# Designed miniproteins, single chains: the designs that were tried, part 23

Each design is a single chain, and the fold is of that chain. pLDDT is the mean over its residues in the fold that is shown.

## One batch from the design tools (miniprotein)

Design m745
Fold by ESMFold2-Fast:
Structure m745 (fold): chain A 64 residues (1-64)
Amino acid sequence: MEIEKLESKINQLKQKIDFYERLLKAAKENGVEKKAIDRMNKEIESLQTELEQLQAELDRLKAK
């Protein structure tokens, strides 16, 4: 069922976002180049946008 697949993907995205946020914190602490930090921030923003879209789709399917 589509709902179960969406919930699974949402959970995977949340784990990825948490992982990248931890990497970003470590990168800042270790003085990694601004260009690399900017790329990590864009990746996190893209994942957050996808999470919001999947959450909205899940809400739509549940509201029916």
Scores: mean pLDDT 81

Design m746
Fold by ESMFold2-Fast:
Structure m746 (fold): chain A 87 residues (1-87)
Amino acid sequence: MDELLAIAQRLHKEYSEEELKALFKESDKDGDGTLDEEEFRAFLDKLGVPAELQDPLIDLMLSVLDHDGDGKISFGEFLGWLSLGVK
């Protein structure tokens, strides 16, 4: 958990919301405004998230932060997680 919060803090510091949105859209192959697990993993790779932290983060997003319960991750859900890393 502390490691995931450290990654959230790093990403929030290194990337603007506009930059994160652009990278998110590049990983959105279906153009539906959400990422599946594989697309989100590719997005995390672009952000330099270590492979060993990608699975715990995906599990967190889908199990705790996926408000729609559809197995997809929205940009809003991702930003919500980033905001937790600031505090």
Scores: mean pLDDT 73

Design m747
Fold by ESMFold2-Fast:
Structure m747 (fold): chain A 59 residues (1-59)
Amino acid sequence: GKLVKALKDVTTSNPGFLSFKKGDILEILEEIDDEWWKVQSVSTGETGYVDKATLEEVP
């Protein structure tokens, strides 16, 4: 899938949402709507929903 890079640290305790650090590389699995994406961390393999405004698409 498409790769994206985290623009900032995000920490969450909610099940289904992904925590990550600035600079982490994530793979887009599904674009849910205009605000939320389902992604997988390339480094940890964890999946979850993230706010797309926290991410930048990697060319």
Scores: mean pLDDT 81

Design m748
Fold by ESMFold2-Fast:
Structure m748 (fold): chain A 156 residues (1-156)
Amino acid sequence: GEHTLEAIRAAKAGDWEKAEELARKGGAEGLNALGVLYYLRKDYEKAIEYFEKALELDPNNAVAWYNLGLAYYELKKYEEAIEYFEKALELDPDNYRAWLNLGLAYYELKKYEEAIEYYEKAIALDPDSRRAWYNLGKAYEKLGKYEKAEEYFKKA
């Protein structure tokens, strides 16, 4: 909406107070967009605040759940990241990036078998994902399955 675009312009100009005011007028879309701008500047705590505010207005926003998961992942809060990626995927199961990042969160928790399952779901949706093939190889390497790891690295 108009207020969301104005909020983005204000934030890019460094006027975060005006960006917040305009984002509130833009509703869930404006608040989610402001959260993304804080995320891109690596202010993950502020990003979380705005994604949570967006979800209070629109709890069925799969993108906002996914973005909340990304912010928790960057804070190394992998259990919370998993919960939010799972909520995003309940709403939008075709989000291959959410499957990939769910796998990455399980990998960081050293749950390599679960990471493999979710990387395979990402690859089923996007077989050309070099990142998913690479991460699948890394997970098999951690399990000592070096021949499978080499096969998957060749696909990356």
Scores: mean pLDDT 91

Design m749
Fold by ESMFold2-Fast:
Structure m749 (fold): chain A 102 residues (1-102)
Amino acid sequence: MSELGKKLLEAAREGNVELVKELLSKPDTDVNARDESSLFHPTPLHEAARYGHVEIVKVLLENGADVNARDSLGLTPLDLAKIFGHEEIVKVLKENGAKDFL
């Protein structure tokens, strides 16, 4: 994983919208970076969905995040938003083509 990918994952997890936007403005930032330090290999969209960061979910999707990406457990960002009770994120993900596999 690149240093930019690692920073994007951390910013998405922490809810730092401004840093997410700055990192995504760089052409070498992978919007779908995998957290290789995590057992589950989440993407930034998984992290934002899990931690309830609605604006970051929107920014990531606008920048080409894979709405149906699966982590190492087979969970999508939509699955995490449902598990953690983030109703607005569930709505945003579905409006952006998230498929309900449950």
Scores: mean pLDDT 85

Design m750
Fold by ESMFold2-Fast:
Structure m750 (fold): chain A 66 residues (1-66)
Amino acid sequence: KEFEVGDIVQAVEDYTARTPNDLSLKKGELVEVLEVLDDDWVRAKSLTTGREGIVPASALEVVERA
């Protein structure tokens, strides 16, 4: 998979947090990748709210590379 720390990525779909560690996102929300955990999950920070959490990589698309 192609995410890197520092990438600015966009939610391609709504994601609702399932645990306290997850980050809820709305489609179109921009986030910064803080950590690539595995092929399926990243830790990200919302540029809109400043909240951090883990989100599925499948819900994200790269907008700007680090």
Scores: mean pLDDT 79

Design m751
Fold by ESMFold2-Fast:
Structure m751 (fold): chain A 96 residues (1-96)
Amino acid sequence: ADEHGITPLHLAAYRGDLEEVRRLLAEGADVNAKVSDKLDTKKYPDFLPGDTPLHLAALRGHDEIVAVLLEAGADPNAKNIFGLTPEDVRAGMFIP
């Protein structure tokens, strides 16, 4: 993870790189890693504190990666800083 709590698994899930997601999970990547409160939003404008790789795959509509992350033990009830689950993010829910 970098100083923002962003792991290679977050980036692979966001990009839709299924092969990289599978490789990282096989190498023991933390499937439930969370983006840090110290996030530089100028560098990562689509990422929110508390986002897991599952949130980012759901945000981008990468359904196959969502399935692979869930099989690997991703928490479908994990909430980001806005209280949004990966399913809320996939549904296009925004905080008022």
Scores: mean pLDDT 78

Design m752
Fold by ESMFold2-Fast:
Structure m752 (fold): chain A 68 residues (1-68)
Amino acid sequence: SLVEVELEIEGPDGNIYHITVKAEKKEVATKSLMAAASLFLAGEVEETEKVAKELGAEELKIEITPKP
């Protein structure tokens, strides 16, 4: 079974971003999630999924909810 970790952050554009990572181990999922969040906030969107998967993430989702 995969371990799932999630983080909600507010971007500088005012949108809420939900970042979810699944991996075989909690430590791997957490490291992948933190790397993905850091790259995404730094504007390196194209590298976000690539680096998370290189760190051992099996699944990465980034979902945006625009403020009303």
Scores: mean pLDDT 79

Design m753
Fold by ESMFold2-Fast:
Formats: structure tokens, C-alpha cells, sequence
Structure m753 (fold): chain A 129 residues (1-129)
């Protein structure tokens, strides 16, 4: 069912299970499905630093600038807040908005600075220059 494919996609994205992500997307899973927090599979993969899953979701048409319901966070906010340098690079190369503000008015750069992720800060400062 569509609901089963969605649950499998969320689990695979959170776990970094590349082969399961490929399989459920091929079976017609909605790449832009939202959970109870309004988070997409791309949010979960970005928060966990799962580089290859992020690539697959973007290739499948994931909304790179999707906002969660509670915090208004984009995948780029979550990757930046966790210091996932390679995911931040991929999202910026794929056209993620580095100026996106969450519900607190914070950009991904603001979140990286608050968390002390200096390499992510440098990447985001360069993207904004």
C-alpha cells in the first residue's frame, strides 16, 4: 500500500539504507511524503548525514526547500545544525536556499553558528557571498 511504502521510505532514509530507498522509490513511494512533524524523507536523511540517501532523494525530485510544520526547518537547517559538511555541500550544489528562515527567524548559517559548526559556517558564508 501507499502507506506501507511511505513508512518504509521514512525508515530507510533515517537509517541510511540506500538499497531500500532505491527499492521503495521504484515501487512508487512519494519522495515528498510528510510525517507527523511535517518532515520529509530528505529532512531525516539530512539530519542524520546520510550523503548517498540525500543524493537519491534529490534525484527522485525531493523538495529541497521543504519546511517542517513545528520549527519551519528546511533540510539545509537540519544538516547545518548537526555539522554534516558533505550533506550541506550537496544541498547547496543542488540549489537549496541558504537564506531560508525557520519559525524562529534563523537561517542555516545562524543555526551552524549557534552549534559551533565552523566548517559548515564557512560553507554557508561562501554561499551567501
Amino acid sequence: SAAELTQRLFAAAEEGNVEEVKRVLEEGADVNAKDELGETPLHLAARRGHVEVVKLLLEAGADINAKSSVTGSTPLHLAAGRGHVEVVKLLLEAGADPNAKDNAGNTPLDIARLRGHTEVEALLEKALA
Scores: mean pLDDT 92

Design m754
Fold by ESMFold2-Fast:
Structure m754 (fold): chain A 93 residues (1-93)
Amino acid sequence: RNDLIVRYFEAALRAGKTEEAVAIAKAFPFAKDSYGRTLAHVAAELGNVEAVKAIAEQGAVNARDSDGRTPLDVAREAGHEEVVKVLEEAGAK
């Protein structure tokens, strides 16, 4: 069931609908798919700073996906420096 929330969030971010993605993040900050990917993982992968900030304010930034990666790991691998900074300031590991 959370898979649909994560899919819709990713689709909104890829379509450039940042305000819709932020609204989803505020409503469902702990949503994750069947691979353990949270909204924070998706936002970090896509480099969307506003969505990451909204998720971080809810404390939803320390989950590990099925590969053992945190959102911070994903942001570092993708080279999104602003996202890395936001996650570190929010206490992400």
Scores: mean pLDDT 82

Design m755
Fold by ESMFold2-Fast:
Structure m755 (fold): chain A 122 residues (1-122)
Amino acid sequence: SDEEAIELLLQAAYVGDLELAEAILEENPDIDINAQDENGRTALHYAAENGHLEVAELLLKKGADINAQDNNGRTALHLAAENGHLEVFELLLKAGADPNAKDNNGNTPIDLALANGLTSVA
């Protein structure tokens, strides 16, 4: 089912299972790649939070919304910045993520990046 495929895609993104993510997207061409869970999080949010570069690249190639916000107003770029995932942060910036988007606490991805020592990216 579409719901089962979405759940598996979110799990694949969370653990960084590129082969599983590719298989799910190939077998489910009509899947909503921007489907949000109960926290408002997409597969791209989970890949960024956990630093899974190759999965993030795949999701962006398949049309993932780079500026999708979770229930806390956080984008994938916020989550990469907060968790110190430099390579994913750089990927998202190059792909057009908004470094000045504010979460519900008024924090931008660039504020979080600076706070977490990603200053070499700026």
Scores: mean pLDDT 90

Design m756
Fold by ESMFold2-Fast:
Structure m756 (fold): chain A 75 residues (1-75)
Amino acid sequence: SLGDELLLAALNGDLEKVKELLEKGADPNTHDTTGLTPLMIAKINGHKEIEELLKKVYTGELGEQTSLDLSKYLK
């Protein structure tokens, strides 16, 4: 699923894959079998850019609509 791919991308520090999956509608509130979300995984592993991106998604700063221009947030 997109959620499982998002968890793996966060674990691997693959920022481009995280962006792609979020644009495809991956649920940022997904979690693994231990309850770790992509944000928690990125934070624990020190993937700062992914952590910052996911924080903005969780706070709803990216809006409720499908399709995101993530360049505004990643600079």
Scores: mean pLDDT 72

Design m757
Fold by ESMFold2-Fast:
Structure m757 (fold): chain A 87 residues (1-87)
Amino acid sequence: MEELKNAPGFTPLHEAAARGDAERVRELLAAGADVNAKLGGKYEGWTPLHIAAHFGRREVVAVLLEHGADVEARNKDGLTPREVVGF
């Protein structure tokens, strides 16, 4: 968690998802942000949906799903967003 902002490929959409800022997520997606953008490094394969699910950001999860977020996306540990555990 502490290194999330320093992960390769970290975007404003990943940050908004971590914060639970659903309105900022909507703005970024409307501006053409990649809903399925993947992090690298320690968080390889983590998408905005993985981050929102991990932090329990239910409204952001709903917005990302509305915009075509890949529910089957697997991170480096082979986990989908629904399988990510931790608070």
Scores: mean pLDDT 81

Design m758
Fold by ESMFold2-Fast:
Structure m758 (fold): chain A 71 residues (1-71)
Amino acid sequence: SKEELKKELLKLIGEILDLIGDIIELEKELEKAKEAGDEEKVKKIEEEIKKLEEELEKLREELDKLVKELE
């Protein structure tokens, strides 16, 4: 039903927003690590951001499919 798809859409949007929030927080931590010259921490945070960006891309693809189903 459209109601069920809409609930899944809202849940997915929530997950995407949470993930974007996590990425923004990590980008702030990355800037601080760069200012401190902590190269090991910079590398770890960059790798973590990359993983979250890949997860975000998968969720965006799922969102596009759900939006198309609601049209």
Scores: mean pLDDT 86

Design m759
Fold by ESMFold2-Fast:
Structure m759 (fold): chain A 61 residues (1-61)
Amino acid sequence: MELLREITVPEDAIGLAVITEKGEVIEVYRDGKLVARVESDGRAKAVVLEPGETARIYRKL
């Protein structure tokens, strides 16, 4: 898979919403561990990140 974007929410932020598009996969990390994986199956999905989380958005091949 190709990494398209990486987003880290600072510990002092309120949070961040990330919207998936077709052919995208979002992996959410907390304390260096994978805690969630969201795959777009042709539906837009919103993923809410909490402070301290990192999201990596990949293109599905």
Scores: mean pLDDT 75

Design m760
Fold by ESMFold2-Fast:
Structure m760 (fold): chain A 97 residues (1-97)
Amino acid sequence: TKELFEAIGNNDLEKVKELLENGADVNGQLKVGDLYYTPLHVAAAAGNLEMVEILLEYGADVNAKDSLGNTPLDLAKENNAPQEVIDLLLKNGADEN
């Protein structure tokens, strides 16, 4: 999980795939400050389309809630992610309300 987060933060798509293939928990929670996030929360907030695609392919929970009750879709919208990221989350079952 920590190594997966570091790879996501570095935008290292190949390393993320390698870690997930080797059994890294795609839904593992990461502590950032006082908040807990999944990998998909971080990728969605960053607006990184290719990273969101990889995480969803490996079974990321599209409706996971952070410690404030926000979903990856909520963070994508709050951080003005590209429309393609929002559309991808919705296509994969993200709840709007």
Scores: mean pLDDT 83

Design m761
Fold by ESMFold2-Fast:
Structure m761 (fold): chain A 116 residues (1-116)
Amino acid sequence: RSGILRLADEGDLEGLKARPDDDVNAKDGLGNTPLHLAAANGHLEVARLLLERGADVNAKDDYGRTPLHLAARNGHVEIARLLLEAGADPNAKDDEGKTPLDLAKENGHEEIVALL
């Protein structure tokens, strides 16, 4: 993994602050951006920093999933709210035709269902 992808995956906010010139829209071998990894792992302040640096809130991985899909699947309410405030599309469909709402319902994340 590139440095920024690892730091976002690990939630290393100070490491990310030290790398302002890294590509915030870099992709790993599965098409995940740093924002996908922060959203999947519940790293709220990392996700906020990435959005401030111009991360694409609606970027799709190799399965058509956006960061909002991953936050919704994993129950990260505050990140789901942050992404929606940043302009995330709550109706985006992944390659299986599922929206973030569908993933939140399937995984029992009632607070995220209420946001969507």
Scores: mean pLDDT 90

Design m762
Fold by ESMFold2-Fast:
Structure m762 (fold): chain A 111 residues (1-111)
Amino acid sequence: AAIEELEKQLIEAVKNKDLKAALEIREKLIEKGVVSAFYDTNSTEAFALLAITIIQGDLEAVKTFLEKGADINLQAKSSGYTALHLAAITGHEDIVEYLLSKGADINLVAD
């Protein structure tokens, strides 16, 4: 779906450290109502929103997702990237430490 394509574009922007592209994709996801899926923890939309909060370094939003039952090891359908992969790629050490403290699987691979 359109949201899955935006998720794929977001992951690619993060991989390339293109913050401008990542922010533009964030605006498109918000326009499509991804924010309304904030509490839908195991969908493509939920992962896309989680990815955006991680890219922005919003630890409080990440905590809220996990408190609402988000799968800490949820993988992007397009790339296999997890929240932990995104936090590491973007350099958000506080989010990396938080995810690891909550049992994120450090051995998951992106394929």
Scores: mean pLDDT 68

Design m763
Fold by ESMFold2-Fast:
Structure m763 (fold): chain A 59 residues (1-59)
Amino acid sequence: SFLARAIVDFVAQSPEELSFKKGEELEVLSYTEKGTALAKSLKTGKEGYVPMSFLEPIK
């Protein structure tokens, strides 16, 4: 796993997705070659699917 920061806001379109705001830090638990990540919000502790292209790796 690694830390990433949201570069844009994202609003979940399904219950399995995670909403976030630009600048939020997330822990990327896994990701696919199709550009989807399973991430955990460091702010809320919630997990969900997010688009990898909306994240920027940190640390």
Scores: mean pLDDT 82

Design m764
Fold by ESMFold2-Fast:
Structure m764 (fold): chain A 86 residues (1-86)
Amino acid sequence: AYDIKEIIARSLGITPTSTEEEIFEAFREFDKDGNGYISAAELRHVMTSLGQKPTDEEVDRMIREADIDGDGQINFEEFLTMMAPH
């Protein structure tokens, strides 16, 4: 199974000690439209570019895990929360 946190962290060098600014730069890499949100399509595109083969179910699960507001998209606050260690 694919874990968005592990894939992003590994590919972009994000660690538990990474700053909010570094996480924001990672967010901008996904937010190609500059609208402040990451859609399922943008997430799938980036994961495919990283050599991953996520299913629709895996992408949907990742969005649900990060999407606190239930709008089907990930904003910066949700992305930051998702990347934080648990």
Scores: mean pLDDT 68

Design m765
Fold by ESMFold2-Fast:
Structure m765 (fold): chain A 82 residues (1-82)
Amino acid sequence: MYDELIEKLVETLKTKASPELKERLAEKFGVDPDDYEKLARAIAKALQDLYGIPEGIKMLEKLANAKSDEEIEELLRPVLEA
């Protein structure tokens, strides 16, 4: 299930995240903004580090199901501001 969540988050980042948000996340994690798999895995780890494993995975599920760039940015705001 974890790898399936990462794959779904990759698709959400490709289709819903703005180029500007991807650049901000890439800078935060020190990864290439077009390396969606590394970006998704870095986000998943940051959520687990911030919220703990069970809540981090719930936040990851919300992100993977996000419908807009605004929803992604809102869900990741605590990670971006850390």
Scores: mean pLDDT 82

Design m766
Fold by ESMFold2-Fast:
Structure m766 (fold): chain A 97 residues (1-97)
Amino acid sequence: ELTPLDRELFEAALNGDVEKVKELIEKGADVNARLPGSGATALHLAAYNGNVEIVELLIKAGADVNAKDSTGKTALDIAEEMGNEKIVEILKKAGAK
């Protein structure tokens, strides 16, 4: 169900490749695409990896900050579990709950 662009967005978010994330967003990658099985979005992966710049880019591009994965977790839940305090602050400011 993922397009090649959406697949590359997940890979770039996982690898912390800020420049590639920017490029893929500009090419029209769906920032709200969900991984099969886990239901995770690129925002979930960026929150897990602690990449502040990618989190900010995804939010600016219209990422749903309240999207839940298959376990009912949001990016905020993941950032809190991982101790990524800067990402917690950014997500709360963007309307995460």
Scores: mean pLDDT 85

Design m767
Fold by ESMFold2-Fast:
Parts: structure tokens; sequence; C-alpha cells
Structure m767 (fold): chain A 159 residues (1-159)
């Protein structure tokens, strides 16, 4: 149980640290475990950039990222649905040219499909980190969608 979580944590850190230009996309507030993950990443990759939807601008997670010296780029989001503006996200990703997009927090299926479409166009590998207990069947369908689009899509569960 605890060993499986340590293995997932290590696999995520190793993947992100192997990237030359990793970018973090926040989709929800960071759990304490996700905060530990970000601390370890930024200690070795101080050039880490975070993309944050406007809906999270006043969140504790944003203050946490600022406390670590992480550059934050805000992307417009729909205040009712929380969905990110796809055109603006594409523009940001085209400028940053990440070789890995790390997505933290539970993400709506509709948003993940949009992220996979953008990743296919820009040839960006996606690494999704989700809380334990999210339905695996939904992520299996999304993995298949990503494969059909030629996107490298990895998913890890982390509390």
Amino acid sequence: LEEQQREAFQAITDTVLSAKRPVLLLHNELSPREQELVRQIVAQKPSLVAIVPDSLKDSESVEFLKSLGIEIIYVPSDPETGLIDEEKLREILEELKPDLLLILGPVREEQLRTLIDIAAELKIPLLLVVPEGILEEVYEELKKYAEEKGVDFSVYRLL
C-alpha cells in the first residue's frame, strides 16, 4: 500500500526530471502529497513553469507555487464549467514548447480529450497524476483515445 504510493511518486519524479522542459498544468487544488511532489521537482528543476486556470488564481495552491518561486501563467477558464480556453492553452504551449506536460488533480473527461487533441498537434507527452479512487475505466478509455491520436499518455495514482 505505502510501498505502491512510494513507487508511483518515484516514477512520476523520475519521468519529470528526465524532461528538459517540463510544464505543470494545475486542474484542481494540490493535495499534500502533490505538494511534496512539486517541492522535489522544483528543487532539481527550478525552471519549472506552471499553467493555472483563472478559476484557481486565488487558491492556496497558487500561493504554494509562488512560495517555491515557480513562474505561473494564467489561462482563461469558463467560471461555470471550469473548462480551460483551448486556443489560449495551445498558444501558451506553443510558446513554452514543453517536452512533457504534467497534469495534477482530478480532470473532467471533456478537458482531458481537449488536452489529448492539443498534445497530438504539438507532439507533447502527457503525464496525468490523479487521486486514488478515481474510476480507472474512464482513464482506460482516455488512454485508448490518446493511442489513436498518437499521444504518449501516462497515468499515475497519487493521494
Scores: mean pLDDT 83

Design m768
Fold by ESMFold2-Fast:
Structure m768 (fold): chain A 63 residues (1-63)
Amino acid sequence: MPGTIVRALRDYEAVLPDGLSLKKGERVVVLKVVNDDWLEAQSLSTGETGLIPASYVEVVGRL
C-alpha cells in the first residue's frame, strides 16, 4: 500500500532498468503497488526509486 515502509528480507540485485537494488535490512517506502509481484518504492537511505519484488520485503511501518 502507498506510504507503507517495508524492509528487505535479503539482498536484491536489480536486473531491470527501472529496478531498485536492496541490501538485507534496507528500508524503503512503497509508492505504488504495480502488481502481485512488484512494488514501486523509494529507498530511505539513498532516495533512489525503482521496482522491487514484493516477496523480498516485509511491512515494518507507515509514514
Scores: mean pLDDT 79

Design m769
Fold by ESMFold2-Fast:
Structure m769 (fold): chain A 64 residues (1-64)
Amino acid sequence: RNREIGERIREFREAMGLSQRELARRAGLSVGTISRIERGEITPSEEQLRRIARALGVSVEDLL
């Protein structure tokens, strides 16, 4: 599950031409947090998922 979520976040981020730093800035998270989520090393919280989805212009369901 964590791997699939991280992979989807990366796919949407890359489709938008964003670096991990740019996504982190838009989501109000650290670059380290985005990197670890995209690698499936940590499970994003519901709040982190909402922030990331908003930054990417997608729904939370699109990331699951």
Scores: mean pLDDT 85

Design m770
Fold by ESMFold2-Fast:
Structure m770 (fold): chain A 91 residues (1-91)
Amino acid sequence: DGETPLHRAARAGDLERVRELLAAGADVNAASDVDGLTPLHLAARAGHAEVVRLLLEHGADVNAQGVGGTTPLDLAIAAGHEEVVEILEEA
């Protein structure tokens, strides 16, 4: 599926695991081979605001595009996660 441990932790909202993986040198902008989604896309789609903030602090590309040009903001809007939408619009 091309997902890294950071993709899975971000989707799960596991803030401590995200912090651990980033400290260990995980690529914050790693893209999935299937859809080109980054950990930031997955955290945004799932509504994990604290994980979104942590990924952005570590240099996550707020404008990252998956297949078809999908951004983290697009996914947050589609999922109705208002807090995440506000965070991404301010980034």
Scores: mean pLDDT 89

Design m771
Fold by ESMFold2-Fast:
Structure m771 (fold): chain A 62 residues (1-62)
Amino acid sequence: MPLLAVATVVVPQSGPDDLGLRPGERVLILEEVDEERVLARSLATGRTGLVPKSALEVLGEV
């Protein structure tokens, strides 16, 4: 099941594959892509993109 997480810091959009986030934005973690990043979907915008794992706090499964 995808994991619900919240952004704890500002995540700038650095490229077209990146998901930009503000603190407090909620995302679904869809897939782990490497040791540092996950593929996530924003619940606010519906956009999907790469997010640093260090920027997210996992809240639980959905």
Scores: mean pLDDT 80

Design m772
Fold by ESMFold2-Fast:
Structure m772 (fold): chain A 63 residues (1-63)
Amino acid sequence: MKFTEAVAKRDYVAKTPDELSFKKGDRLRFLEPATEDDVLVKARSLNSGKEGWVPTRYVEPTA
């Protein structure tokens, strides 16, 4: 199944400038549809408006 939106399961601090930092409960929009096999997805934070790479293991798909 493909996902386009997710909610953060935990706080995350970016390890590189290309990664997105987020807080538990933040809403994320994937810039392209992700599948359950994807380990890293480029997303936009709906809370901050910033974009970056997000580890999929720390987010829960909602759509």
Scores: mean pLDDT 76

Design m773
Fold by ESMFold2-Fast:
Structure m773 (fold): chain A 144 residues (1-144)
Amino acid sequence: MPTLDVNARLTSIPAREGATPLHLAAGAGDLDLVRRLLAQGADVNARDVWGRTPLHEAAENGHLEIVELLLAAGADVNARDIWGRTPLHLAAENGHLEIVELLLAAGADVNAKDIYGRTPLDLARENGHEEIVELLLKAGADEN
């Protein structure tokens, strides 16, 4: 029996609930599938149960060309998940320098605070990403 809905699979992991095919393709780095889904009218700003968008997934996982495609498709660069984290927080935390540069160029709020009061600068410092720290400071990040 062919299953027609890839989203109909039961999951015991809440982080997978509300995820669209675009979230999964963006997180997996499937550039061709992202292009195809966007061409079919996929909601670029769809939110899962954690408030995460496809842009959060691509930024966290280091998929630069997918970040470029999602931004070109009208992704909200300053979208916040349920912890108040933006794509810039996730790129800075995970050391994705070129994605940090791209998000800042797209109008990312360099001083955005998560629910713990942490900025992208705080996360870059905590994770030892010194080139990202220097980039964020040059872009107008406030000192603690």
Scores: mean pLDDT 85

Design m774
Fold by ESMFold2-Fast:
Structure m774 (fold): chain A 92 residues (1-92)
Amino acid sequence: MPLSELLRMLDPELYKKFEESIKNGKPNKELAYELLRIAVIAGDVEAVREILNYLKENNLVDKEKIEEILALAERLFVTKAVEVLREFLKEN
């Protein structure tokens, strides 16, 4: 599911804030990590990949926060998200 569709369904207010941050060229680290958590909880691997790319492109990569989200994905048994998050940490 595209990130925009997922967010619009789960949290339209958060999606609006994210769209505004993109439009204004002001990347928001806290918002991006909140969205990553939501994508993992929803089991949306495509959204997880999109958000990780966004973090990398905007220099918002925080290994500790990603490791915390990886632990969440492991607890929720979202195996594909676990694979994607582990690969991202290995490469970054």
Scores: mean pLDDT 76

Design m775
Fold by ESMFold2-Fast:
Structure m775 (fold): chain A 64 residues (1-64)
Amino acid sequence: MAGLLAVASRDYEARTPEELSLRRGERVLILEEVDEEHYLARSLATGEEGIVPASVLGAAGPAR
């Protein structure tokens, strides 16, 4: 995959059609950085894409 994998650190409810709702522990693919506080991400559970706050996301699955 060309993007980074991340995990939702908490539940997040989308406030606009452009945002992505996430559940704690849900895995997402980071597609791009929108700004310093937001990413465009795809949910691996639903396949939906949307904007999520960076503060909702944590790192998951880096090669170590």
Scores: mean pLDDT 74

Design m776
Fold by ESMFold2-Fast:
Structure m776 (fold): chain A 101 residues (1-101)
Amino acid sequence: SERQEELRRVDWRNSNGETPLHLQALLGNAKGVEELLKVPGVDINAQDSNGNTPLHLAAETGHLEVVKILEKAPGIDLDAKDKNGKTYLDLAKENGHDEIV
């Protein structure tokens, strides 16, 4: 039951299709991101209602430490595209986060 409860917590999605990993990435909480990446069954490439992965949200908001953590995560998709066909590097560039690009 404990493992099933852990999976339910990481697989949870709000009305925007965001997982806990999306929210930690959006907030720039590097420790929260690292803790979630250790949980079995976490989908590091989960897409929200706009097709954004956690990496997209971190890059859009300029959270460089979170971007670096996610870029090194096993199984990360660096080429994932949102509904507008944009990668995380495209969003970083459009939002002036040259330190990520």
Scores: mean pLDDT 84

Design m777
Fold by ESMFold2-Fast:
Structure m777 (fold): chain A 59 residues (1-59)
Amino acid sequence: MELAVATQPVPKTSEDELALRPGERVEILEEVDENWVLARSLATGEEGLVPKSALRVLE
């Protein structure tokens, strides 16, 4: 399981994106491309696309 934490606010601008607050933890499910991952929020269980630049990998 690859865990990451949001280092900045991530707004939801489309239905496929996941909104995150700084300090929220996610599970990285899949790397979609070099700039985006599919992640699941550990707080809500919601899944969506998150920019890699907004995340810091923990494990």
Scores: mean pLDDT 80

